# Designed miniproteins, single chains: the designs that were tried, part 57

Each design is a single chain, and the fold is of that chain. pLDDT is the mean over its residues in the fold that is shown.

## One batch from the design tools (miniprotein)

Design m1899
Fold by ESMFold2-Fast:
Parts: sequence; C-alpha cells; structure tokens
Structure m1899 (fold): chain A 93 residues (1-93)
Amino acid sequence: MKELIEEAVKALREALKALDSGDYDKAIENMERAVELLQEALKKAPEDVKSILERALKATYEAIQLLHSGTRDVDRAKKLLEEAIKLAEEALK
C-alpha cells in the first residue's frame, strides 16, 4: 500500500510539472496513472486512511475533468493536484 501511494505522489508531481510546461496530454497521462495507483492502494487501505485516499482520488478526477473540458481551468486543476498530493502524503503518516 505505502509503495503504491508513493508512486501516485510521484505521478501527481509529474502532472504538475507537465501543466507548468503546457503539456496537457502528459499531465492527463500522469493523473490517470495516479488514479490507478490510488485505486489499488484504496483496496488495501485500513479504514483510518480510506477516507483520505478517497478524497485524493476525487481531487485527481476533478482535475482530469477540468483539463478535458472546453474551459481548461489550469489554475484550478493545479490546486486540485496540490490538494491530492497533500492528502496522499497524509495517508503515508
């Protein structure tokens, strides 16, 4: 479980870097990878971290949806990714 969350955090950070460089396709690919890793972690998660991982997943999904939308609110997507990273790191405590 911990290793899956650590890999998800790495993917989310790579997504942030991609957004900063304007590479939205790469950002989405890294967010989708983080979703898969967080879903696998959630299946193995004890109850005390389950809610935190679910919130991290929700923030990541919302960021993906914003980048696929016609509005492309990049600033909001970045804030959602930062929230997802903080939540995933909290689950590692």
Scores: mean pLDDT 83

Design m1900
Fold by ESMFold2-Fast:
Structure m1900 (fold): chain A 122 residues (1-122)
Amino acid sequence: MGAELIEAARAGDVERVEALLAAGADVNARDENGNTPLHLAAEAGHLEIVRLLLEHGADVNYADENGNTPLHLAAEAGHLEIVRLLLEHGADVNWKDNEGRTPLDLAREAGHEEIAELLEAA
């Protein structure tokens, strides 16, 4: 179930995510790179799946093998509404990846000014 939930979250398959969570899939399942369903949905811009995972108790502050949280991946990818939603659920804006970068650093490096302003205010 964990690998199936990760793939459904990455693919944007809302109905499959709902069905797997209802069947008792581990919301915090991790792939070979330490990515949870929340990491992959946040990176891919799947806002509805991010909502579903958070409603089912997904850990907003899990770090992957590179030290990236879902907030790092959403900020780097430019998904403003997902960044807002992760912050509402207690995402740590000060978390540093293995290179010492915060979500704010990644937003700035990627040129996402509105996300950078939001993270500075958080």
Scores: mean pLDDT 89

Design m1901
Fold by ESMFold2-Fast:
Structure m1901 (fold): chain A 75 residues (1-75)
Amino acid sequence: SIEELIKELAKIPVPELYRKAKELFSGDELDLILTLHDAYRAFGNPKVALKYAKSKFPNYTDEEIKELLEKFLKS
């Protein structure tokens, strides 16, 4: 699920997250991944983190966010 992917993303240390995310993404995709990581660490709830990220990136669907998370975590 997207919620489990957000939890897996949040396990990644900030320096590793930045290094890896910058290699795979740019612009809004990069900012969205970083926002999801930060929001989950801040709130401790993947649903709240997802809603927060969607409030900042309203043009992204849940499926698009899921695909970005899968791409990041598979790499």
Scores: mean pLDDT 85

Design m1902
Fold by ESMFold2-Fast:
Structure m1902 (fold): chain A 84 residues (1-84)
Amino acid sequence: SDEELLNESFEALFKAMDKDGDGVITAAELKAYLEEEHGLKPSDEEVAARMKEIDKNGDGVIDFEEFKEYAEKRIKESEEKKKE
């Protein structure tokens, strides 16, 4: 159930970033999300750096599996931080 809730949260967040609904997140969509949700105005270089953190194969887009792996890794890192 906790993993199910996490999957739903990942899907909701992915959908919020995937503005055109094409099933991938582009640098432009990530930039738009950061501007709308966080009130930021990131440079193309800042967006590219964040994309590289998530997109390990460098194809220039983030699919749901890449996003989910990244989000799960971040949660796992947070859990490990709580151990000590």
Scores: mean pLDDT 72

Design m1903
Fold by ESMFold2-Fast:
Parts: sequence; C-alpha cells; structure tokens
Structure m1903 (fold): chain A 88 residues (1-88)
Amino acid sequence: ADLGKKLLEAARAGQLDEVKRLIELKPSLIYAQDDNGDTALHLAAKEGHDDIVEYLINAVEEYGLDKEVLAKPNIFGDTPMHLKANRA
C-alpha cells in the first residue's frame, strides 16, 4: 500500500489519528502529493480540518522538515493558506 496516498486520503477525510500515525511512522510523507500537486496540508486546509492543519504545521517544526511545504503551490497555484482562506 502507498503510505503517501493513505496520508492524503486520511487528511481529506478528517482522520486526525490516522494522519498522526502515518507522520509518526514516516515524517517525509508530509511531502507526498496527489495528481493535483496537493499535499496533506492542502487537503486538510481545503476541507476545513483545522486540527489536522495545526498538527501538520507543528510536525514540520518537530521533525525538522523543510518549511517550504507550508507554502508549496499545487498545479493551480494554490498554497495551503489560499485554500484555508477560502473555507468557512
């Protein structure tokens, strides 16, 4: 099974515990992208899963990951912050 795909599906579905499990298992999964260039952070922001958004932002700091992922555009030029701003 593709762990990156599982993380993206969990983030879109609001499955915080599964997101935590996958990131703890392999922190580099935070860089995984779908066919639209969306990371787990994009999908969580788009769907309004603020708990997952906060977890992923903190995970970047905790695991010493590249902070560029926080501002990475998808294929449409949307950053996670753009997607979060467009959600109620």
Scores: mean pLDDT 82

Design m1904
Fold by ESMFold2-Fast:
Order: structure tokens, then sequence, then C-alpha cells
Structure m1904 (fold): chain A 69 residues (1-69)
């Protein structure tokens, strides 16, 4: 539970440029630092299969909910 809250906070920090999006590369780094497994990271990234290599905070949260199901 706590690791997912830390992950979402770090995602918000990665978006300090203010564009509302995080790249797949930044997402992987932040997720690893927050203690997510490689399987959890891949599942989150797969949820953005329509994407251009970036995810909004809402898309990340939605993908995380799917991983936790």
Amino acid sequence: MEKYEKFLKKVKEADKDGDGKISHEELRKVARESGLSEEEIEAILEADKDGDGKMSLLEVSRALKKVLA
C-alpha cells in the first residue's frame, strides 16, 4: 500500500515541467525507486498501448488499479 502512494507522489514530482505527463523511461525509474516489481511496471506500461510513449497521472493511476486487481 505505502509503496504505491510513494510511487504516485514520485510520478507527480517527475511532472514538475507542468505538462501533465511522464515518459515511459521516467515511469520505470520512479517505479523501481518506489519498490514496484518489474511485472507491475510492465503491466502499467502495457495499459498505455495507445500512447506515444507518455502517460498522464490519471492513466498511471488507472493502470495501477488494474495491476492491483
Scores: mean pLDDT 72

Design m1905
Fold by ESMFold2-Fast:
Formats: sequence, C-alpha cells, structure tokens
Structure m1905 (fold): chain A 60 residues (1-60)
Amino acid sequence: ELGIYVALKDFAVDSPGFLAVKKGDKVKVLKVLNDDWVLAQSLSTGKTGYIDAGSLEKVP
C-alpha cells in the first residue's frame, strides 16, 4: 500500500539503491515491488531507495 510509513528500526545496507533510515524516520512509499521490498523516499533526507517492507509501519 502506498503512503507515509514510519521506520520501526534502523535500516542500512552497504549496496547501491538501498535507502538508509533510522528508527522513527518517516518515508513515502512510491512503489510496492513485492511482499518484502518497497521503493521509498525519506522525508528527512529526500533520498530514494529500496527498503525492507517489514521495517515499516503505515502512518494513519
């Protein structure tokens, strides 16, 4: 589901295309790739990248 999500934990992968976030950061989900991965933009940094869907919780 597209929309604004909050990071439940710190996430960083030393690989191109991944989004680094800290717990509590808000991201805008731009595209759902599958059940495990989404393409999102950090609202704190403006960076876009892939992030684990299980690390995110949808903001009401």
Scores: mean pLDDT 79

Design m1906
Fold by ESMFold2-Fast:
Structure m1906 (fold): chain A 103 residues (1-103)
Amino acid sequence: MSELGKELLEAARKGDAERVKELLAIPGADVNAADEMGYTPLHLAAMVGHLEIVKILLETPGTDVNAANLAGLTPLELAEHFNEGPNRDEVIAVLREAGARLS
């Protein structure tokens, strides 16, 4: 993975929406960058409940809404099972509107 991919994953995990926007604007940025366990920025943002970042990623061309990590979990599944935040239902709703599936 590129350093740009590592920074994007970290920004998504931390909830730094402005940094996510900056990194995605760089030519060659992979919106679907995956860590060693197969977590993409969308997986991390959905699981933690960073709604603004979920929306930014879903608006980015080429985002794989149904990417599966090494455990076979999609961003929607991580939001449903691991997002304990107050915006969980809204994260689930915007993922489903974007075509996210459990299968």
Scores: mean pLDDT 84

Design m1907
Fold by ESMFold2-Fast:
Structure m1907 (fold): chain A 105 residues (1-105)
Amino acid sequence: MDVNAKDANGRTPLHVAAEIGAVDLVERLLAEGADVMAKDDQGRTPLHLAAENGHLAVVELLLEHPGADVDAKDDQGRTPLDLARENGHERVAELLERARREAAA
């Protein structure tokens, strides 16, 4: 399996796993060298998709990975935190706010 292969929308397997909340698949893809900062055709990272869909465990796992940018902006200037807030995922938003404070410290 090519862990960084992109589909017709620029999405890697890690994007798909993050969007559907497949924690075990996310762990396996990260172990195989999946790029946590890969951007789809809309400039979204896997963290954007996990946050938009409220997948708390996937967000936690992605934030633990070296190289994850919690403040990455999509093509509309939205961060994962913005997407979590817009979609009412309060626990994901709290986790992302904490991660931003830790990154700034």
Scores: mean pLDDT 84

Design m1908
Fold by ESMFold2-Fast:
Structure m1908 (fold): chain A 91 residues (1-91)
Amino acid sequence: TSTPKIPKISVKELLKNISTTPIEDILIHLAYFLQLNLMDIALSIVDKMIEEKVDLNAKDDKGDTLLHYAAYLRAKEIVEKLLNAGADINA
């Protein structure tokens, strides 16, 4: 069985620095993993954001939140996890 290939930036490095990483960079990585249907990695990133008390309602330069990206990509598990963690559906 072929091993999955990691994108340009290591997930481990992202998780280590998640509290100091700009929200835009986190959103880009999360959107990328969701597009590839790598749900386990996406869930790990979201779990770390929740644990580190990252602002789940933070908006990028386009006004989109993490919840908007998850909804757009139809990532039900991410949407439910974000809502349970207190993300605002109307943000």
Scores: mean pLDDT 72

Design m1909
Fold by ESMFold2-Fast:
Structure m1909 (fold): chain A 82 residues (1-82)
Amino acid sequence: SPLHEAARAGDVEKVKELIAAGADVNAKDANGRTPLHLAAEAGHKEVVDVLLANGADPTAKDNEGKTAMDIAVENGHTQLIE
């Protein structure tokens, strides 16, 4: 979805615009990943913070059973989950 693409790209302003337009922050892509998973994989802390502030579920698991926290830790982005 557009929100998944913006989150992966680290486009904070686009993420905010899409949420304001009614985008589902917990929508899953074909791999079961939410926008939060994609932002965490890429290390985009500002996008992670915006998504969490707007009701993103940090306990959501992708098709591999991984949370955004698991992905952040695996990619060395541990500071994203404070």
Scores: mean pLDDT 82

Design m1910
Fold by ESMFold2-Fast:
Structure m1910 (fold): chain A 91 residues (1-91)
Amino acid sequence: MKLTREEAKEKIREFFGDSLSDQEIDIITEYIFGLDKNQDGVITLEELKEFYGDLLTDEEVERMMKAMDVNGDGVITLDEFLEAIKRSMES
């Protein structure tokens, strides 16, 4: 499914509630849209490699994906990405 900017904002609000300001939600939304080239709510290893290009090596991108990919299926859904961030914020 195609993910809209507003849909992404709503998902971020759902996961973080009142913990983030509207400005912080906007920043995270723009970051996600930079990663999710197809705007389908799924971030693949291929999209991450394309996004970072010469800024990161393929190995560094794979390491980053594994940190967010809790199921090890080689893709990150928006929900999985947000849950990973939320878990990192919990003590």
Scores: mean pLDDT 66

Design m1911
Fold by ESMFold2-Fast:
Structure m1911 (fold): chain A 73 residues (1-73)
Amino acid sequence: AADAGGMTELHRAALAGDLERVRELLAAGADVNAKDAQGRYTGPAGLSPLDLARLNGHEEIVAVLEEAGADPA
């Protein structure tokens, strides 16, 4: 479920570099293209889990998300 900022568990796992959690969430049907609904001061609005993985240099998670059908832009 998304929190008040629109961050899903998949966003959190991608941000944290937790590859095993990313795989579990994708297997559970998590939306790979979900956008967070960031507030005014939380940085760029509309980040996907793929965007967070790229920004944090989690190359293995980027690959897994792309293989799962994430839109690279």
Scores: mean pLDDT 70

Design m1912
Fold by ESMFold2-Fast:
Structure m1912 (fold): chain A 124 residues (1-124)
Amino acid sequence: SAARDGDLEAVRAALAAGADVNAADELGRTPLHDAAASGHLEIVKLLLEAGADVNAADLYGQTPLHDAALSGHLEIVKLLLEAGADVNAADVYGLTPLHLAERVGHQEIVELLLEAGADPNAQP
């Protein structure tokens, strides 16, 4: 997708043409998931301004916050939390963004999630 590829102008043009900002693919993934996973901060900003569902869950219960936390994109994690992302959202395995950040060792993201109210005692 244009959001995954980092094509900001293609995303902007699609939204201007009336594309559904929350359109999900076959796995339930939205443009916001793709931009968050791929580290495209300006596309994340554009999608949130356009009314993207910050808490959209894919087929596995993963939200954009899970994707940003797993991939180590600190500024995107911060932006998603400011936009009202559920810091304690659990995927189908019971994994929260905090669990993913801890597993991969993204310590600054772990600290940010805890400051935002992540439950350090949540069971996977």
Scores: mean pLDDT 90

Design m1913
Fold by ESMFold2-Fast:
Structure m1913 (fold): chain A 62 residues (1-62)
Amino acid sequence: MAGDLARAVRDYTATAPDELTLRAGDLLEILADHADGRWLARLLSTGEEGWVPASLLEIVSG
């Protein structure tokens, strides 16, 4: 859900300019979720926003 805190479960390299590059353990705020398995998130360490596959994220607060 939007506003949830999530953690990256593994490393991920962005494959598009609008995606985030993640390291395992990175914390993100979920801004929007989509039924197609993509979430718009903000990386808390950098403030960058971008799309990530939902399968990379574990909800830790929500």
Scores: mean pLDDT 77

Design m1914
Fold by ESMFold2-Fast:
Structure m1914 (fold): chain A 95 residues (1-95)
Amino acid sequence: EKVEKLNEELIKAAFNGDVEKVKELLKEGADINYLDEKKNPEGLSTVFKTLIAAVQNGHLEVVEVLLENGADLSAKNKNGETPLDWAKKAGLDEL
């Protein structure tokens, strides 16, 4: 319950480029690699949603913080793409 709420706030903070809020939420126990297949019809992990939100809005510093906090770049979406595959398509060669 609390982790799901923290994860939703983490995605929102990443979308807004709020680096300090991202760091706070991770310290509070947001699970960056969380995946609830039963409640998530898209089948996307928290790392996928958070990374996409940050990248789409050009917040590269948020992406860096997520990687420093153990974001799993090997998690695949429904199309077999990892967050790294998606980020490279978006022009992020540094991931």
Scores: mean pLDDT 72

Design m1915
Fold by ESMFold2-Fast:
Structure m1915 (fold): chain A 75 residues (1-75)
Amino acid sequence: MDEELRAAFDRFDTDGDGRISVLQLPALLRSLGFDPSPEELRRLIEWVDTDGDGTIDYAEFRALVRALREGRAPL
């Protein structure tokens, strides 16, 4: 199901708190085969980081990748 996404997320979640910095999102997305522009990344970060704390949890990350694949993310 989400094994590949979970493994990728956990690689960047080095402290095991279940969250990653939005600054790590570009590298994480590229590891999954996405190559968003700086403008696209800004829109994605605003769309997924709804609490504005500069981090995302796994559920937000999973929803983002699904929306990108389905063309529902703001790209």
Scores: mean pLDDT 73

Design m1916
Fold by ESMFold2-Fast:
Structure m1916 (fold): chain A 160 residues (1-160)
Amino acid sequence: APIRAVLFDVDGTLVDSDLLNARIEANLPPEASDALPGAVEAVEALRAAGVKVAIVSNLSTEVVREVAEALGLTPDAIIGIDDVSHGKPDPEGYLLAAERLGVAPEEVALVGDSVGDMLAGRAAGMRTIGVATGGTSRELLEQYADAVVDSVAEVPAAVA
């Protein structure tokens, strides 16, 4: 099916993991400069193309909302750990995001930096795109993802 929605992980996908964790530990607010290169532009390009965007994370829904606001992102849905009974790698959060977006799972691309994201997306019946910006090697992501990109900036072209 044509892709009608993209679901993004936060940690290691839209924002740098070490920087995000350091801010949480220090009780500091997120900043626009926390975005990984091309993350904001990729979300804007997808939305300009009429593709729906959601953010799905094992972080609290409040923290995910604060990150989205700091980055100037306007996702169509946000799913945090507080929205689900089982967090990732369970597909529950991704299926809930697809439901809130009013799209079928096979019309969704899931974007994440971990094997857990790829397994959850596959279990949800979604297309999986690994981003090689996190702690997981490209070679390991290629075993579990339908596609792997070196940057989140490549995601709009990977779902076209």
Scores: mean pLDDT 90

Design m1917
Fold by ESMFold2-Fast:
Structure m1917 (fold): chain A 94 residues (1-94)
Amino acid sequence: MELVRAAAEGDLEKVRELIEKGADVNAQDPLGLTALHAAAASTKPNAVEVVRLLIEAGADVDAKDSFGKTALDLARQAGNDEVVALLEEARAAR
């Protein structure tokens, strides 16, 4: 899925372009990964901005991958504290 790849690469402009063209923000790849999972696990410089954009576009913060992990679980595992804070806030707002 192109959106998952763009999110994993931290390509903020590509993520925005795909969403504007009607990409399903919650589409899962063969491992159950959404774009939000890929962004949350990313070590790329734009990971925080990509996560914010996906949440604003309606990404399901509670979606689970094939291992039962949410984006929040992956962000915690990666030690990405800024992404963790964004995901916790997004869950509280829903």
Scores: mean pLDDT 81

Design m1918
Fold by ESMFold2-Fast:
Structure m1918 (fold): chain A 93 residues (1-93)
Amino acid sequence: SKLNEELLKAAEEGDLEKVKELIKKGADVMPFDSVNDPSELLGDEKGRTPLHLAAENGHKEVVELLLENGASKRALDKEGKSPEDLQKENGNF
């Protein structure tokens, strides 16, 4: 949905206020595990969730907000990487 696409962008950019607004409007923060229904995967072309993008770019406050709203630390992208794996690989903590 448009809300989910906007949430991906806001999480990647670290826009905490926009992330809060989009969650309040009903954007999905909990995509299904990457092994469940690949046709409805909430994420970018690589299957990255809002949590993956926020973690990769070191947006700690956005990461915390997404986790508080039910985002999964166990979600894997199409390369089998978790949000924590991307955060660690990019040296962002």
Scores: mean pLDDT 71

Design m1919
Fold by ESMFold2-Fast:
Structure m1919 (fold): chain A 105 residues (1-105)
Amino acid sequence: MSLGKKLLEAARAGQDDEVRILLANGADVNASDAYGGTPLHLAAIAGHKEIVEILLKTPGADVNASDKFGRTPFDLAIIAGHEEIAEILEKAARESGKPILRATP
C-alpha cells in the first residue's frame, strides 16, 4: 500500500511525528524506493538523527540494508558528514550481531 512510500517521504523530509504514526499503522520499516534506499538510508543521508533512532527501535529494521549502489545507511551518514548518526548506526549494527566492518583506533 501507499504507507511505505509515505514513510520514505517522511524520513527524507525529517517528519518525526509522521514517521511514528506511519510505523504505528503498519508501514514497512524496510520499505525501499526505486534505488533500493530504505527509510533508514534517507534519514541517515539527510541528517535526521531522531528518525534514525525511531527506525532502529522498530522491530525488524535492517540496519545493514544495501541500496542498488552497494551503500548502507552507515555509508550515507559518512558521505554526508553526519558522524553522530554514523556512530548510532555502528552501535545498532553491533547490538544486532552483524557489526559494521571498520578499523578501530
Scores: mean pLDDT 82

Design m1920
Fold by ESMFold2-Fast:
Structure m1920 (fold): chain A 62 residues (1-62)
Amino acid sequence: MLEVGQKAVALYDYTATTDTELSFKVGDKLTIQEVLDGDWVKATSLSTGKTGLVPANYLEPV
């Protein structure tokens, strides 16, 4: 389960379709900023500093 302040790693590549979503690659590390409804989280990329919406099932807690 993802929690606010937790770090996670991307399991799959994702390409944002809107400005509110975050693009990332397999192995990218992110910090969880907000858990919305269990399907989506707001996260910040550790490599780029960008924040956006991410499908929760694309992330693994570390």
Scores: mean pLDDT 80

Design m1921
Fold by ESMFold2-Fast:
Structure m1921 (fold): chain A 67 residues (1-67)
Amino acid sequence: LEELVEKYDKDGNGYLTRDELIEALQELGLSEEAARILVDRFDKDGNGYLTREEALEALEAAKEILG
């Protein structure tokens, strides 16, 4: 999961955009719709960026959903 965060953290600044996290979630096997819903839950600030920690939590939640 950390490797996936690194792959999509293109700026290397420790944040992912909503679009980058949606792409990472889809790479795990989520639909675009499910990925957007999950990102909305973890983007608590509503600023369009997620910390690496928030991104990892979203990816872990997606992995649990997928089984």
Scores: mean pLDDT 76

Design m1922
Fold by ESMFold2-Fast:
Formats: C-alpha cells, sequence, structure tokens
Structure m1922 (fold): chain A 84 residues (1-84)
C-alpha cells in the first residue's frame, strides 16, 4: 500500500540522517512527496519544510536533530493515514 511505502521511506530517511547521508535523506523525502495524496496539504507542506531543513543542514555542514526529523515524519505519516 501507499502507506506502507511511505513508512518504509520514513524509516530509511531517519537512518540516512543518523548516518550523516543528507543527500540520501533529501532524495528519500522527495520520493515520499510523490506518494503523498494531493489532498493531504499539511503533509505536503511538512515534507517541503523537512526538505528545506535537510538542505540547510547540508549547506551548513551540520547534522540535523534526528528527534525533530522523527517527529516531523511521524506527523506526515499520521496526516497521510487520515487522508487515505
Amino acid sequence: STLEKLKKLAEETIQAVEEGDLEKAIKLVLEMSKLVPENARKAILLLIGLALRLIGSELDGKTPDVEIVKEVLDEIIKLVEEAL
């Protein structure tokens, strides 16, 4: 299902951030954006915000806060579950 694919991509995104592979994390967030229903507007905006946060961290040579990334991804998954 779409939800199972999104959960897997979210888990892979968290792992990529924990490993410091921000390019991979950004690519995974962009892949998630293709699977989020168009009517889940708040989830789309949170994904854009997460992508910008990861890009900013990459540009600054910083590792983003993994717990914040987890919280944002959990909210995205919850919003997608509500939209399906």
Scores: mean pLDDT 87

Design m1923
Fold by ESMFold2-Fast:
Structure m1923 (fold): chain A 85 residues (1-85)
Amino acid sequence: MKKIEELEKKIKENPNDADAYIELARVYLQEGNYEKAVEYAKKALEIDPNHPNAAEVYLLMARAYYQLGKEEEAKKWSKKAIELS
């Protein structure tokens, strides 16, 4: 939770910090909060669609969707990640 609080503070200070949103998505995925992992990953891509870590963000969304039982969405995002790699 302390890591999330630090990242939320960074976003409050710089709302266009795509890296902070990617880190939040990663932390939420690690904690098993798959809905928030997808939410923050999407926000990062909205801020910077051509981010250097976009492939990683797509893989993160694929993993989160798979854990949510949304296999079709997971496959779509996994395919997008492969296309960027």
Scores: mean pLDDT 82

Design m1924
Fold by ESMFold2-Fast:
Structure m1924 (fold): chain A 79 residues (1-79)
Amino acid sequence: GYTLSGKVLDSNGNPVANAAVVVGNKEETKYTWTDANGNYSISGLKAGTYKLLVLAKGYAPYIGEITLTKDTTVNVTLA
């Protein structure tokens, strides 16, 4: 499977720890939490199009779409 990884930052460039990172489609859903440096990694994903949802207390939800055909890095900025 493929790996989705990246960093979650606020609008000032500071890392957001303990943000929930959810990736899913009709076939599978996986989630993880960002570490103290805002880093996340989700492995074992199949190729396909996924909805990406990032949630952290005090921030608006981030909603995006990713198309995964290889190991992919997606960095997210929360507002």
Scores: mean pLDDT 88

Design m1925
Fold by ESMFold2-Fast:
Structure m1925 (fold): chain A 74 residues (1-74)
Amino acid sequence: MLTPEEVERLRERFKKYDKDGDGYITKEEFKAYLKEQGVSEEEADGLFKLLDANGDGKITFDEFLAWERARRAA
């Protein structure tokens, strides 16, 4: 499980990709993050589609955090 300190580090990383400061990251920003983590383009696209269930092309911090929890639990 993510500790409060890990959550805060992930929040700072999210801010790095949230260039507009609106509390969302775009598909491009999220895929760039995943590629930096060693995730392939194909895997990143699939993961984005899974997290962006409403199809608005944006990921919230909560969705980003949920993905990080899932990948660390595997």
Scores: mean pLDDT 73

Design m1926
Fold by ESMFold2-Fast:
Structure m1926 (fold): chain A 118 residues (1-118)
Amino acid sequence: SREEIIKEIEEVIKAGKVNEKDAGGRTALHKVASSTELSDEETLELVKKLLEAGADVNAKDDRGATPLHYVAINLGLKSKETVKKLIELLVSNGADLDAKDDYGKTPMELFKEVWENG
């Protein structure tokens, strides 16, 4: 549930474990970026909190994907405008728009596939 995700992220921040990876190589920032359970406002708030806590915007999971890759395909977000705001927020904190995942895809290529082509 959304409440469980919010609690998990708050506990990770309190424990100083913002950059620890799970079994899939994912950090707390990956978890928030990929969540379809959170509102647009909750996603923006949690991303800001994680960035303030020192989250690595360029952390790669076991698929070579950064948090920005997951933001680009997050169908749980209600607006393309929120996706753009999250991209701008992550890029202003050093996120690499040209990072390729293990499939050779950048976040912008994924964004176009989801929001411009269907």
Scores: mean pLDDT 83

Design m1927
Fold by ESMFold2-Fast:
Structure m1927 (fold): chain A 152 residues (1-152)
Amino acid sequence: SERQAEAARVAQSLADTKSSLQSYGDQLVSLLEEQDPELAGGLRMALDYTLSLLDKVIEAGRLAAEDLEEGRRLFEEIDVRELAEAFKGTVKLLADAARRYPEARPYALQAGRAIADGMREAGRLAGLLDAEAGEILYEAAKEIEELIKKTE
């Protein structure tokens, strides 16, 4: 079906976003370890948590591509409001790193954009399964995009 094909496309897009976030995040944390070990540690924890939540959304999308009901059941285990707040929290830490450390700025902004893209795609997947959850994640994506623009 068209909805299952879209779920498959979104799951792949989220997997690509996860790879980008992991790459930029690792470079950012490595760069900050000597200058600000507390911020580097906080970013590592926040990024690892964000990546674990992305894995759950990717899994739900892959299941939805095969069976929309199974994908919905797995997606119900995800607190979309908690997911939105976790992603916003990570972006705020990335924005702080970008402001305080000019050499970290390109990696922090790229990681932030990856989170914004991931949230928008998560909202699309959620919309296929639950329209209300989709709206929550789509609004969160807009807020994250605004936070990134204010940091640029």
Scores: mean pLDDT 88

Design m1928
Fold by ESMFold2-Fast:
Structure m1928 (fold): chain A 88 residues (1-88)
Amino acid sequence: VPGLDSLVERYKRGYKLTKEEIIAAVEHDIQLEKERIEYAKKQGNDELVKQSEKDLKDLETVLQRVRNAKDADEAIKILEEYVKKKKA
């Protein structure tokens, strides 16, 4: 499944996304990050656990911002900022 970056690009191409669909996409990424943490713990990879826990906290912050967004446009701008920051 394409990540949040691909969701931002689809919205820019004119795909009709609701704020609820954007929220659901962030919630899905949070669930995937929780699964990555459990997997890293099973491998004994403390570095990956710490990185994934940081990524989870960042995603939880994004989720709160998106939930408080006035519309889908504001929510997408929040996702675009997050994606750019993660790539930097």
Scores: mean pLDDT 82

Design m1929
Fold by ESMFold2-Fast:
Structure m1929 (fold): chain A 83 residues (1-83)
Amino acid sequence: TALHEAARAGDLARVRELLAAGADVNAKDLNGQTPLHLAAREGHLEVVELLLANGADPEAKDNLGYTPLDMARIMGHEEIVAL
């Protein structure tokens, strides 16, 4: 979805616009990943915080069983892991 693309890109303003327009914060793509998975994987701390503030599920598992926290840990984004 557009929210997945904005979260992956770290586009904070676009994430905010899409959530205000009624985008599903917990929508899953074909890999079972939510926008929070993509933001965490890419290390976009401010987008991660915004998604969590809007009800993103930090315990959501993708099709491989990984949570957003697992993505941050695998990619070495210690600031997101500590959140």
Scores: mean pLDDT 85

